Designed miniproteins, single chains, continued (2). Designs and how they scored, part 22

Each design is a single chain, and the fold is of that chain. pLDDT is the mean over its residues in the fold that is shown.

## One batch from the design tools (miniprotein)

Design m4732
Fold by ESMFold2-Fast:
Structure m4732 (fold): chain A 95 residues (1-95)
Amino acid sequence: MSKKDLDLEVDEAMADIRASVIKIAAKNGSKDTLLESAKKEEQHSKKYLSQGDTVLAQSELLYSKAYKYGAQGDVKKAEELAEEARKLEIEYARS
């Protein structure tokens, strides 16, 4: 089953927004806020895994890791991981 072009465009735009928000949070967020966000993303990953959505589970896990690296002050690694998660969400949307 192929997604409609409009649904794909919306999914891609949402992935772009999410990655951008995480990159901004990694630069400007407090350690506690970033670690709380990482925990929420891990919970989402576990939920997707329980539903068989392995690709979405992996993207959530990458977003969680991005927040954790941001909390450690490694903004560059956080940005790289957020970008990997964005690419996975876009690939999933196209599948």
Scores: mean pLDDT 81

Design m4733
Fold by ESMFold2-Fast:
Structure m4733 (fold): chain A 59 residues (1-59)
Amino acid sequence: ARAEEAFERGLEAYAAKDYAAAVRHFLEAYTLAPDDERIRAALREAGARLRELQGIPNL
């Protein structure tokens, strides 16, 4: 299924520590399956990691 494929791509990006790509893929999965708790949890986690890495304000 498209949501499963997007979710798997997100997991691959997350494992590579590419949190921006992980968020993009998990967002695609979320739009296809918004009630899936796995996808929502993964999106929250990847988003939190992305914010941590980009939490230093642009000077």
Scores: mean pLDDT 79

Design m4734
Fold by ESMFold2-Fast:
Structure m4734 (fold): chain A 81 residues (1-81)
Amino acid sequence: MPPAVDTTAKLSKEEREKMFEGLKIFVDAAIRSLNASEEEKKELEELLEKAGEAIRNDDVKTFTELVRKLSEKLEEMKKRA
């Protein structure tokens, strides 16, 4: 199922980690299917790294914001394709 951004704050740390693993798979698939530029790939990878750090630091607010930014970027890339 697609991740529900607004529910990330209600999830346990383990559940957020599972959601993050799903996001990594989804982003990797999008990079391949949408023929992402090297710049777009790097931007998505940087957002994923920051999201992982937010989970590690228990920064739910930052994690939720980064998940939203990832989703928005992926939707923009889909509209381009």
Scores: mean pLDDT 75

Design m4735
Fold by ESMFold2-Fast:
Structure m4735 (fold): chain A 100 residues (1-100)
Amino acid sequence: SSLFEELKALLGAVALLLAALKLGKISQAEADKIKQQIKDTYNLTDAQLQQLEALAQPAADLLVQAYEAYKQGKYDEARKLVQQAYDLVEQKARELAAQL
C-alpha cells in the first residue's frame, strides 16, 4: 500500500539519521535540522517523531554495526547487517501500517 511504502521510507530515513549521529558523521545541530525537516514534510508532532525514532532504533543499531564491519574490511558481515536493518525497517513499517 502507499501508506506502507511511505512508512518504510520514513523509518529508513530515521534509522539512517540515528546511525549517522551515533557514528559522528553529522552533528547534533545537523540532526536537529533534519528532524525539523521530517516533521514539516510529514506534518508530525514531536511525540510522533519520538515514536518513529524508537521504532527505527534497532535498525539504526544494525547500521552502526555494519559501518564498523565495513571499516574492518568485513564486507560480507557488513552486507548481512545492512540486509537485516532493511528487513527490520520493512517489518516495522508493515506492523505500523496494519495498526492504522
Scores: mean pLDDT 89

Design m4736
Fold by ESMFold2-Fast:
Structure m4736 (fold): chain A 79 residues (1-79)
Amino acid sequence: SDVPSDEEIREATDIALEKLPELSDEELRLFGGTLGLTYGLEGKEIALEEAERLAEASGLPAILDAAREGAKLGEAAKA
């Protein structure tokens, strides 16, 4: 399936959390945007929950800003 499962979304976020000291702000922002896009396109509520978890763990609020913009783009694309 082209749509990631809730488990795949959680696993991807767990990998990002493990690699957190090695990831740039740009990479974290891009990951947050991808999670938001998945929520907007597919209605996967877990994707926004995981974006919030990553933002809290990293201390980078730009992850949530990127996720919100991704969600808007995803919702617009399916209209």
Scores: mean pLDDT 84

Design m4737
Fold by ESMFold2-Fast:
Structure m4737 (fold): chain A 112 residues (1-112)
Amino acid sequence: MRRALEALLERLRAETTDPALLEQQERALRELYAALRIAVQMGLISEDEAVALLRGASLDLEALRRQRRELIDRIAKEMSKKSGFSLDLSREIVESLVAMQLAIDDLIEKRK
């Protein structure tokens, strides 16, 4: 998974000349990656499926944001079914897990 993310980040940096757009695209891609890792950890998809989804992802900002939202909704529905939590609470928990994972990833990168 991480190799696929790094390859896509390198491609974004090579193709996008607007620094503000690049920052938004990199953030959206990292958030999609964090959501994919949570889906794998929950057993919703395999790591191979997550890599395929990531490699097939459109790097357009709107498409990245849509794919992230769709994946979070899917994870939240499964969490709701298994935990008995409401769908809204499950979505809040998943969003918090994605935010935490993104923050951990950023801390690891900053210390290298």
Scores: mean pLDDT 80

Design m4738
Fold by ESMFold2-Fast:
Structure m4738 (fold): chain A 96 residues (1-96)
Amino acid sequence: MEKEKEELRKRIKEFKERIPAEIEELKKLLEAGKISEKQYEVALEIAKAMEELAKEVERMIDEGVPVEEIKEKAAKLGAERAAKLAPARAAADAEA
């Protein structure tokens, strides 16, 4: 139980640390002309949504929510946000 929460917290920390690096890489791809400005904009919206999800998970860990409930809620929120952003991503890709 304690070990599972520690592992989850470590995973969330790694995820949050990865987001700025991924944004920087996307910026380089934009500057190189490999992606469109619209593709970059949608990617930033996705990154912000994922960062908000990570903060929600950290809050649930701090509040003592069971790991299984955290995983279930995080999966649901992640899927909902991915579905909401999918049309914008498809439109950006079609215009590229």
Scores: mean pLDDT 77

Design m4739
Fold by ESMFold2-Fast:
Structure m4739 (fold): chain A 74 residues (1-74)
Amino acid sequence: KKEKDFKILDAVAEAVREGYEKGLSLDEIKQRALEKMKELGLTDKENQDEAIKLVESAWKAVQNARAGLAARAA
């Protein structure tokens, strides 16, 4: 379980990093994460759903951080 969880986290982290670097949308980052999961052989729905949720959580964290910075600037 922990080894699999680590692979999922690594795939998501790589997809999110590339997505932010290139200015990709949330949907594009999700697709990249799913592609990385497929490359790792993690094709079951539960693992894919977990990866998508992690991408969404990371995206919300970034949006919340941006909102916080904007509020402090105002």
Scores: mean pLDDT 74

Design m4740
Fold by ESMFold2-Fast:
Structure m4740 (fold): chain A 105 residues (1-105)
Amino acid sequence: KKEELIKKAEEYKKQADEAFSKGDYVTAANLYSKAADYYREAGKWREALEALANKFVALGKYYESQGNYKEAAIYYRNAASVYRIAFEQEKADEYLKKAEELYKK
């Protein structure tokens, strides 16, 4: 049922948000990926795109924490592109700027 898929997506998103807040960015990325898949199956396309963008932000923060600024910049740029498709222009601009600054390192 669509309602069950939405509930699973929301549960994974909540777990992903908690992992992200604790700095467990790899776990957060995997959980956001699951949330995005369930939102997509439920036809919740904007929520699926937001979860996908959050996955890329989590991967960006992971690589940034490892000192891999070029890889981090790629993921932040991917997040910006997905946020733009989701009509979240302010977040798209934020992560594009962050990607550009990291390319200079």
Scores: mean pLDDT 90

Design m4741
Fold by ESMFold2-Fast:
Structure m4741 (fold): chain A 77 residues (1-77)
Amino acid sequence: MDKLLEEAKKLAYEALVLAGAPEFEARAVAESMESIEEIENVVKSVLRGAEASGAPQEVIEKLREILKKIEELKKKA
């Protein structure tokens, strides 16, 4: 679990930064997460918010890629 959770936290940080969160806040939030399921739910929320706010298509596609990677990690956990 440790390596999968660590990788998922890195992906959560990347998603939060892409969505416009300050790097210090994104890091603190990502490090505070305790499960891949929690990370998946946060990234889904971030993607939904980006879509609703009309974020650039490149940002939305990158967030979708990050979410897919998190879902793959969850299947292995």
Scores: mean pLDDT 83

Design m4742
Fold by ESMFold2-Fast:
Structure m4742 (fold): chain A 62 residues (1-62)
Amino acid sequence: GVAERQALIEELADLGLKVLEKFLNIKTSRAELIALFSEMLKDKSIAEIQAQIKKAKNLLEL
């Protein structure tokens, strides 16, 4: 549902902040990253968003 989608976007944004800081030394706002991912992923399924979350988690373990 909408609430599940929002929670996944927020999780991806939190992971994205960590990836950007770790690999690029870039700091940005959580709210800006949530807004960006909400727009970029608006046509993506929950399963596709979950796949991106898994990929981001794997990158952070390197």
Scores: mean pLDDT 82

Design m4743
Fold by ESMFold2-Fast:
Structure m4743 (fold): chain A 94 residues (1-94)
Amino acid sequence: MEKRKEALQKAIEVLQKAIDEGRSALAAGDTDRAVEAYQRGLEEAKKLMEEVGKVKSGLPDLDAVAERFGNRAEAALKVAEGLLTSLQAELDSL
């Protein structure tokens, strides 16, 4: 329980920072930087969660998400926000 809770808290922090960085990049018109920020945050969150075992909220590949939504930056933001919400809900259930 304790390792999982700590990993969830760190994953939430990583995603929140990635969302903030990505939003700043999008406000500046740098969509490539926004995508890189979201992708890096998702990869770091995935690694943190993998260290403590399986998490119910799987981390989707950004390429698969982009195919579905047709806008990579918007798709990446939605994935990051959705995962953040899911991780917060899982943390609250512990």
Scores: mean pLDDT 69

Design m4744
Fold by ESMFold2-Fast:
Structure m4744 (fold): chain A 84 residues (1-84)
Amino acid sequence: STAAVQKQIDAKAKEINESSLSLPEKVEKMLDFIEKEINKNPNDINVKSLLVSVKSIKDFLKNITAPGYLINKAEDLIEKIEKL
């Protein structure tokens, strides 16, 4: 269900945020987890909500001048979500 997938994404975000990883490593793990959940449960994604979240991550990455591979990863996820 959409609610179950969202609960897993929220739980993973909390786990990552509470970790001692660097900020770029936290963001990369979050983007990787979102992509994995989309691949497993494409019909159970809240497209509107997830687009807002990933676009916010992309804007944040641009504001901190993050490495291009992370910005590209966020852009690729946005395109993937828009096709759901």
Scores: mean pLDDT 84

Design m4745
Fold by ESMFold2-Fast:
Structure m4745 (fold): chain A 70 residues (1-70)
Amino acid sequence: MTDEELKAAAMAAIAAGDLESALAYIEQIKDEAVKKGLATKLIEVGGERAIELLLKSDDPLLREIAEKAR
């Protein structure tokens, strides 16, 4: 998948309330700006649950975003 395809899939998962699938797509994105934007959107929609999921991610950038959102 390209970053554009992953972004579309992540946005669809967020709209469906599927935070775990959204995170799996976001973790595969290579562009840091796109990844940060989607992680922020995930937190806006999912709140504390999204922050908890991001903190458990293997991606250090996603964990940093979640820590700053606490």
Scores: mean pLDDT 84

Design m4746
Fold by ESMFold2-Fast:
Structure m4746 (fold): chain A 73 residues (1-73)
Amino acid sequence: SHMEEVKKLLEEIREEKLAEAEALPEPPTREQVRRLVMDFANEALSRVPATPENLDLLAQAVAALAERLLALQ
C-alpha cells in the first residue's frame, strides 16, 4: 500500500541518518542530533508529498529517529 511504501522510505532515510551519527568519533551532540533530524525531515519532504497522512507518518518517524539518536549517548 502507499502507506507501507512511505513507511519503508522513511525507514531507509532514518537508517542513513543513524549511520551518519554512528560514523562520528564521539556520541552526537545536541546540535548534531538537531541537524540530523532536520536533514531527515527535509529529505523526506523532498521525496514524499506533504499530505496530512504523510505528515503524520513523518512526525512519528522524526520522534523515532530522535529517540534512537539519543540512545547513542
Scores: mean pLDDT 84

Design m4747
Fold by ESMFold2-Fast:
Structure m4747 (fold): chain A 99 residues (1-99)
Amino acid sequence: MTREEKIKERVEKLKKEIIELAKKFKKELEEKGDEEKLKELNDEENNKKAIEEFLEEMRESGVSEESLKLIEEIIKEIGEKTVGAALIALREKEKELEA
C-alpha cells in the first residue's frame, strides 16, 4: 500500500470510531434517563462550540494549519452533530477519570 492509501484507511477507521462513540454515548444517556445531556447533544450550537474548542486545542498543541483544514473537512464529512456528540462524550469521560 502507498502512504496515501494507509492514511485513507486510518481516516475511515477513525470516522467509524467517532460515529460509534457518539451512538454509544447517546444510548448510555437514554438508558440513564439524562434528558438534559440528550438535549445538549441535539443542540447545533453546543456541537459547533465543542468542535471550535477542539480545533483551538489542536492549534495550541502545535498542529499545523494544513492539518487543521484537513480535520475540518473530515468533520464536515462525518457531520457536525455526530462529531460534536463524540467530543462531548470524550469530555465527560475525561471528567470521570479526573474524579
Scores: mean pLDDT 76

Design m4748
Fold by ESMFold2-Fast:
Formats: structure tokens, sequence, C-alpha cells
Structure m4748 (fold): chain A 98 residues (1-98)
């Protein structure tokens, strides 16, 4: 499971890198849509990897400010993406040290 999630994150980052390198060949709308797709996939991986961390983060935000359903979805996606990226960073650090 963790190996599969790690591989998915690496593929998404490769797609992001390719997207940023080729942005001049894409319309602003196409670039935004593809960027949103990558963001949504990272969020899904993060939610699968550590749903408790995402829930804790969402609750912490809601304690400071009540959120609409739309705002809750955006916060969950942002937290999910951060969890996925944190996991990638931790895995790369371990591989570089060993």
Amino acid sequence: MEEELYERILKLLEELDELTKNKDSLSNEEFQEKLEEIHRELARIGLELDPERVEEGLEAVEKKKPLSEEERERVREALGALVALDFLIERKEKEEKE
C-alpha cells in the first residue's frame, strides 16, 4: 500500500514538472484544469494515507473560523495534498540517508 501510494505521488510530481515545463504550449485554462487534476489526485492520496491528520487539521481550522461546505471541501483537499507531499519528503529523506 505505502509503496503504491509513493509511486502514485512520484508520477503526479512528474506530471506536474512536465506541465510546468510545457505551460507555454498550453492555454491558461488547460494549464489550470490539469493543475487542479493533479491537486485532486494528491488530495485523494493524502486522505488515504492519513485521514486522521486531515480531520485534525480541518477541525483546527473550523475552531478558528466556521466553514461553509465549499470551504470545508477546499480545506480537506489542501490538507490532503500537504499530507501526500509530507509523505514523499519523508520517504526521499530516508532513501538519501540510507
Scores: mean pLDDT 78

Design m4749
Fold by ESMFold2-Fast:
Structure m4749 (fold): chain A 56 residues (1-56)
Amino acid sequence: ASVPGLSPEKADKAITMGKIYLDQGASVEEAGKKAAEMAGVSEEQGMAAARLAYEA
């Protein structure tokens, strides 16, 4: 799945980072914020990526 406003490369990085933090026991919001920071995207985009990683 794609994240609106992101290139495929940035979306993949954000989803991958979100998955890593979710696997560490982080909430979707926390994982989303960390994914945003690591991928260099907005918190909104990071949270969307974390939701996709969680398959909510």
Scores: mean pLDDT 76

Design m4750
Fold by ESMFold2-Fast:
Formats: sequence, structure tokens, C-alpha cells
Structure m4750 (fold): chain A 83 residues (1-83)
Amino acid sequence: MEFKPKEPKTEEERFRLAATAIARVLSDYGQPELMAEAIRRLARLYREEKKPVDQAVDEVLDWLAEKLGIPREEVRRRFAEIL
């Protein structure tokens, strides 16, 4: 295959993809009420606190793992499968 396999994305594009992936993970776990809070936390960390998207995602995924009562590695695996 002669396609560009991986292109660098802007932080804004990474943020949008991360928000979509987090929403999908929570939908798959049947916790839509957490979607709005998770997205607000991600937006606050990235837009207001100006953290890199990877740091903002890490904090949100850690918070979701605690809220869902599942291991961090499982939440991260699900997130990575969607990205």
C-alpha cells in the first residue's frame, strides 16, 4: 500500500478525535450521563488550562476508570481501539 499511514495531527484535531472516542467508550459502557462531564473535563484541561491533548486525555481516562470501576488499562485499550 502506498498511502500515508500516519500524518501528524494538530492539537485541535487530536482533541476532536479524543472527544469522539471518549463519547463512544461511554456509550459502549452504557453511561451516557458521563459523556457531557467527560467532554467538559477534556475541554477544560485542553482549552482553559492549555495542557497538551495527551495529558488532558490521560487525566480524563483516569477519572473515567474510577467512575466506571474498571482498570485504567481497559479504558485506555478501548479508547485506543476507537482512535
Scores: mean pLDDT 75

Design m4751
Fold by ESMFold2-Fast:
Structure m4751 (fold): chain A 64 residues (1-64)
Amino acid sequence: SSTLEKIKELIENGDVVGAGMLVANSALKNGYSDEEVSRIVREFKDLIDQGDYEKALELAEKVV
């Protein structure tokens, strides 16, 4: 999806905040609660910080 492509671009550019915001907005649009979105974004950022970009993108794909 175009959203997943943009998330990947933001990660590649080191824009973790922008990537996290896009993941959050997509999860909210797909019916996730504020608490669920907070957990998803935290896990997403932790995976990026660990250098696990593949798992970060897999998590994003589940919510977009």
Scores: mean pLDDT 86

Design m4752
Fold by ESMFold2-Fast:
Structure m4752 (fold): chain A 91 residues (1-91)
Amino acid sequence: DAELDAVSREVLRLVIEAARSEDPEEARKLAEEAAELAVEAYVKALEERGEKISEEEREELLKKTTEHVLRLVEALKADPAALAAAEAAVA
């Protein structure tokens, strides 16, 4: 599960960076990058198990994942203790 561990770490790093950003546009772009990485890893894991996902399903998953990541970034920005805990988890 080394690939999932590496992707999870990178996704979390991008989320932390977005939460640390004082620029809302930069935070949004970082959150979108995190969502794209998470969706790519998930789709690859599904395909390795013999499951396939359509382009429409992939787009819906990306949209929902982006919304989820943006909500997580907002929550971390509002809670410095949670942000510090996330930083410790990545270290």
Scores: mean pLDDT 82

Design m4753
Fold by ESMFold2-Fast:
Structure m4753 (fold): chain A 61 residues (1-61)
Amino acid sequence: SKEELEEKLLEQVKKEFEIAKKTEKKEDVIAGLRRALEWAKKNGLTKLAEFLEKELAELEK
């Protein structure tokens, strides 16, 4: 289902994000999160979008 897909994507994105924070430049991580957020919003993935918005806000402070 869409809900199961969103949960799996959210877990995968969280894992990749933790790796990216350790290996990538902050500006590249921000750019990646912005693209992921736009994609999530376009596909109506509200839980993923909420996670990405929160992480983006934390990095941009």
Scores: mean pLDDT 81

Design m4754
Fold by ESMFold2-Fast:
Structure m4754 (fold): chain A 65 residues (1-65)
Amino acid sequence: MDAVEEVKRGLALLQQGKVEEAKEYLERASKGSGGVGYGAGVALRYLEQGKVEEAIAVLEQALSL
């Protein structure tokens, strides 16, 4: 429901190597709040390039308070 929760779920899935499942959560989050939504969109772009570690770093930064 919450964009932050969607990003946390997506991040956990990426850490498990479940990229396709993570993308569904990140796509929903990218439509939500500004900072977190933007971070989810950037992470999706990195995943399209196969850059999973960079996607994880972006999501961790977006979740920082």
Scores: mean pLDDT 80

Design m4755
Fold by ESMFold2-Fast:
Structure m4755 (fold): chain A 79 residues (1-79)
Amino acid sequence: GSSTASVETLKNFVATFPNEESQAQALVFILKQEEDNPEGVATALEVIKSQSPQVNNKAIELLKKIGREDLAEEVEKLL
């Protein structure tokens, strides 16, 4: 299936949150839900690439805080 529709749905979900911290929390939630699915991780990374540097930096900080340095490194490589 097309990743485009899934990416757009997740981008719209993140955009419903009122501030950069809650948007970053939404990105972390998406990555954690998809962690065992390579296609889902790829979709989540495309959503992250579409976000502001401020939101992405907060998402990286949150991933490190919860012990997911592996996912934080993947986000850092993308940016």
Scores: mean pLDDT 78

Design m4756
Fold by ESMFold2-Fast:
Structure m4756 (fold): chain A 98 residues (1-98)
Amino acid sequence: MEELKKAVELAIKIAEELAKDPEKGNEIVERVKPLAEEARKTGKIPPEVLALMILHAVGLRLEGKPATPLIEQLEPEDLEKLEELMKEIIEKVEEKEK
């Protein structure tokens, strides 16, 4: 539970940063890639990797695709805030489309 709360707080911070500047998404992903590889080797998921997994699951839910059971473990207030931030990110990315 404690690790999940930290991951949710970090996911919200990442989403807030991306909502302000969506172009930072690639930098964040590249920064977390080594931690994700380490998680695959050790089986231990650091909060940064879990935060990106949460954002990915929220994105899937917004697209109407099956979300992971991870979404059901989030508090309703946190899920609502993440969905709102992810919608803002998607809208800003679409506004920058050619």
Scores: mean pLDDT 74

Design m4757
Fold by ESMFold2-Fast:
Structure m4757 (fold): chain A 59 residues (1-59)
Amino acid sequence: MEDVAKLDAESADRIGVAVATGDAALARRLAEQAGVANPEAVAKLSPEEVGRASRIAGS
């Protein structure tokens, strides 16, 4: 997800925490606020997957 790669560290961390706590609605809302193209898909990721996607863009 190219849009996840554009997330700053704070936004990615907040989405990851929401996913880890099982709050898919909050994860989706945070992804929408960060400008992610598919917030529903982001809400289904694990916090580790969100962090990995962000790092891949930096490589």
Scores: mean pLDDT 62

Design m4758
Fold by ESMFold2-Fast:
Structure m4758 (fold): chain A 82 residues (1-82)
Amino acid sequence: MSKNSEMLKLMFRGAAELAEALVEAARREPERAEELQREIAEKAKKELVEELKKKGYSEEEAEEAAELAVRFGKMLAEAELA
């Protein structure tokens, strides 16, 4: 597997896991959904950056990939909650 394939798989997995967590938080505690969404997204981004760095990606590459994955995960959650 190439580095690009590994990064894409980690990004898609991270986005899907984030989307699921955001949807569950919104359904469980709608009054705190915005606060929980922020905390969950921040943690997910941090964990994905660490995972990518462990796989040999640079700080810059890991940060960029994690940011894109978080944006995609938020978009998926927003679509599910609409």
Scores: mean pLDDT 81

Design m4759
Fold by ESMFold2-Fast:
Parts: C-alpha cells; structure tokens; sequence
Structure m4759 (fold): chain A 88 residues (1-88)
C-alpha cells in the first residue's frame, strides 16, 4: 500500500539523516540503491513531491555531516533522478 511504501522510505531516509556513515560509499551499492528508489518512485508517482522534499532534506543533512565526495555525488544524483521523474 501507499502508506507502507511511504513509511518504509521515511524510516530509511531518517536513519541516514542521523548516521551518514551507514550510507553506501561504494559505486555498486550506490547505483543499486539509486535504481531501487527510482523504481519505487516510478511505481508510486503520487509520492513524488513528498519524496523530492525528503531527498532535499537528506542531501542538506549529508552535506553538513560528510566530506566524502562519493557520498556527496550520490545524494546529488539521487536528487536529480527524483526531480527528473516529475518531468515525465
């Protein structure tokens, strides 16, 4: 259901906001996570505006907590991909 999907994504994103060290910093894990989130948003377009807001909040928190260029590139790519889904 929509509520279960929203709750699951909210818990995942909140966990990463509090502990940026648990975000994947390897390219393969980052790509898999990006693909999973993109697929989830394509399946649930009604969550898109909410998801964009949550990803923007996550990106802000991660930028304040880490200087890891792979992690920073990943959150920027995630934000870009979720915003691009709104154009379709």
Amino acid sequence: SLAVVQATLAVLLAGWEFNALYLPDDTASQQQLLDDIKALMEENPELLDWAIKQVEKLAKEIKERTDNPKTLAFVEQLEKEVKELKKK
Scores: mean pLDDT 68

Design m4760
Fold by ESMFold2-Fast:
Structure m4760 (fold): chain A 100 residues (1-100)
Amino acid sequence: MTEEQKRRLEELRRRAEELAEEALKEGNKERATHALAARAAALVILGKTEEAIKDLEKAKEIGDEETYEEAVALAVEAVVAAIEGKFEEAIRLLEELLER
């Protein structure tokens, strides 16, 4: 992972946190669930697994089963792309998840 890709993941993590908080204040549970899953994936890619687990636990509590499963599936795709060294694809997938 390049220094630039790491900075983009840290920015995405921060945006996901802000978006999740805003969505929860507005009662938009679906958007909050997607944002928390995106933040969790970014945290896993950054090596912060304990923080990622907390976000996934919150996402599961907030979202319905269908929304949670969809969000986690997309988050897993991003993490798999990162494991394969495809960091540009991983960032794109997480940005897509935040737009839902």
Scores: mean pLDDT 86

Design m4761
Fold by ESMFold2-Fast:
Structure m4761 (fold): chain A 76 residues (1-76)
Amino acid sequence: EYKVEYEVEESVDREKQRLERKISVKISGKYEGSYSLSGTSKAGEVLSKEESESLSDESKKLLEEVFKEEEEKKKE
């Protein structure tokens, strides 16, 4: 028995004012008897604002908060 899971983590890079997407592939399984296999590989991707339309709802909320924070920071 084995299982492969694809996990995408999205974060906001405030310094560059853009989104960073981390993709994690998790492989887990069991061999007959007493063997188990578990592993994870990660890759990072950076998205521009123009590519943000494909983002998840949570990532869109993070972007909105970053924009509001920057706007409030510029306000006097």
Scores: mean pLDDT 47

Design m4762
Fold by ESMFold2-Fast:
Structure m4762 (fold): chain A 78 residues (1-78)
Amino acid sequence: LEEAVEALNRAAEALAAGRLEEARRALVEAAELLGLDPTPAREARTREEVFRVQRDLAVELLREAVDRTIERRERERE
């Protein structure tokens, strides 16, 4: 999870700097670290497509973090 956060942060910095190819590579890495299909990131050619992939991966990362928090709380209850 932490490595996926670092990859997404690198993608965000690259996008802000206008380095589209670097951002795309970071998103491929983030997808692979999250166990997701990296094809959308590999096929992204426009800034808009790269941004959509970043958004989708950020949502999946948040969902995974929330799921882990819920699991921990249920374990503490029992």
Scores: mean pLDDT 76

Design m4763
Fold by ESMFold2-Fast:
Structure m4763 (fold): chain A 65 residues (1-65)
Amino acid sequence: DPLIELAYETYKGPDGTVSASAAREALLRLGVSEARAEALIRRYKGPDGTLSREAFRAMLREALA
């Protein structure tokens, strides 16, 4: 999905992971509520509190469904 690819390239950090704050910004820009954004981030974030490329994409697919 070109939109999800573009979002990942926009919000990823230098190491290729997406911080919780960047993931939240992406979800809010898509019109997701703060409560739902927090729930999605909690579900998809890794043990270090960041999202991998695949986790971030999966989260956006769920948010847009």
Scores: mean pLDDT 83

Design m4764
Fold by ESMFold2-Fast:
Structure m4764 (fold): chain A 103 residues (1-103)
Amino acid sequence: SMAEERERRLELLRRILERLEKEGADEELLELVRRAIEAVEAGDLETYRALVDELARKGVLSSAELAKLEGYRSEREMELAFERSLRGDNPKGLAKLEAEEAA
């Protein structure tokens, strides 16, 4: 549900904030995370996405944290979703990947 996804994102962002505070991250980075928390609480998904993208560009998010913020359980689930998208858009590519996996 949307409420469960909101709560999951809030819990994850609060853990990221705590980690960055323990690592002595700059106040600018801490403020980006706080703004992301406020955006989730306000239901402002566009601002939330922009702030998560900025945190990712600054290299302060692990691959696992990024995947979970995007709604995946793990980086591997995000990778598999991306691979499925590519396969869905290219049936010939799907056939090649299945042939390579069978070899």
Scores: mean pLDDT 72

Design m4765
Fold by ESMFold2-Fast:
Structure m4765 (fold): chain A 80 residues (1-80)
Amino acid sequence: AAAAKAKAEEQRLVQRATALALRAIGLAIDAEKLGAEELAEEALEVAREAAKARSEEEVREVEERIRELERRLEELKKEL
């Protein structure tokens, strides 16, 4: 029972991690279109970290980094 729950939770974490990796890749593309090359590179790094995430804590850390990158991208758009 406990092992089955852990396996199901791990599969959900992998799905969330994959979604976050794709979201970070999207941010990298948007940043590159805006000319924010450093932000694009950082977003790609976060995408790699998301792909490796294996725990709820790791997934949350990646989610927070993505939100920070989204905020920075919005700030850059306002400065232009």
Scores: mean pLDDT 81

Design m4766
Fold by ESMFold2-Fast:
Structure m4766 (fold): chain A 106 residues (1-106)
Amino acid sequence: SAETMEALRTVARGTVEVLRALAERTGDPELRRLAEELEELVRQMEEETDPERFLELGERFLEKVEEAIELLERRYADDPEVRATLESLRGGLAALRQLLEELRRS
């Protein structure tokens, strides 16, 4: 639905902002690359009106968020500020998964 697509866009935008801030704080070039790739996917999702193509973009976004979380857990497990942000990112990931499932069932 249009409402589910807009909710996905909102969560995706928030996730990119969090990852961009972490990339800036850590100076990690791989995290910066992931943030840039996720920002490009958000741009594509903003323009996409076809639910099937939007679902494909959302699934690619989800995969890259999971990659970013795995990178952060591997490289920054002992950083207390990154650990706090990981909880927020995991929440965003759960919301994205739920919204994508709702879109699949529509």
Scores: mean pLDDT 86

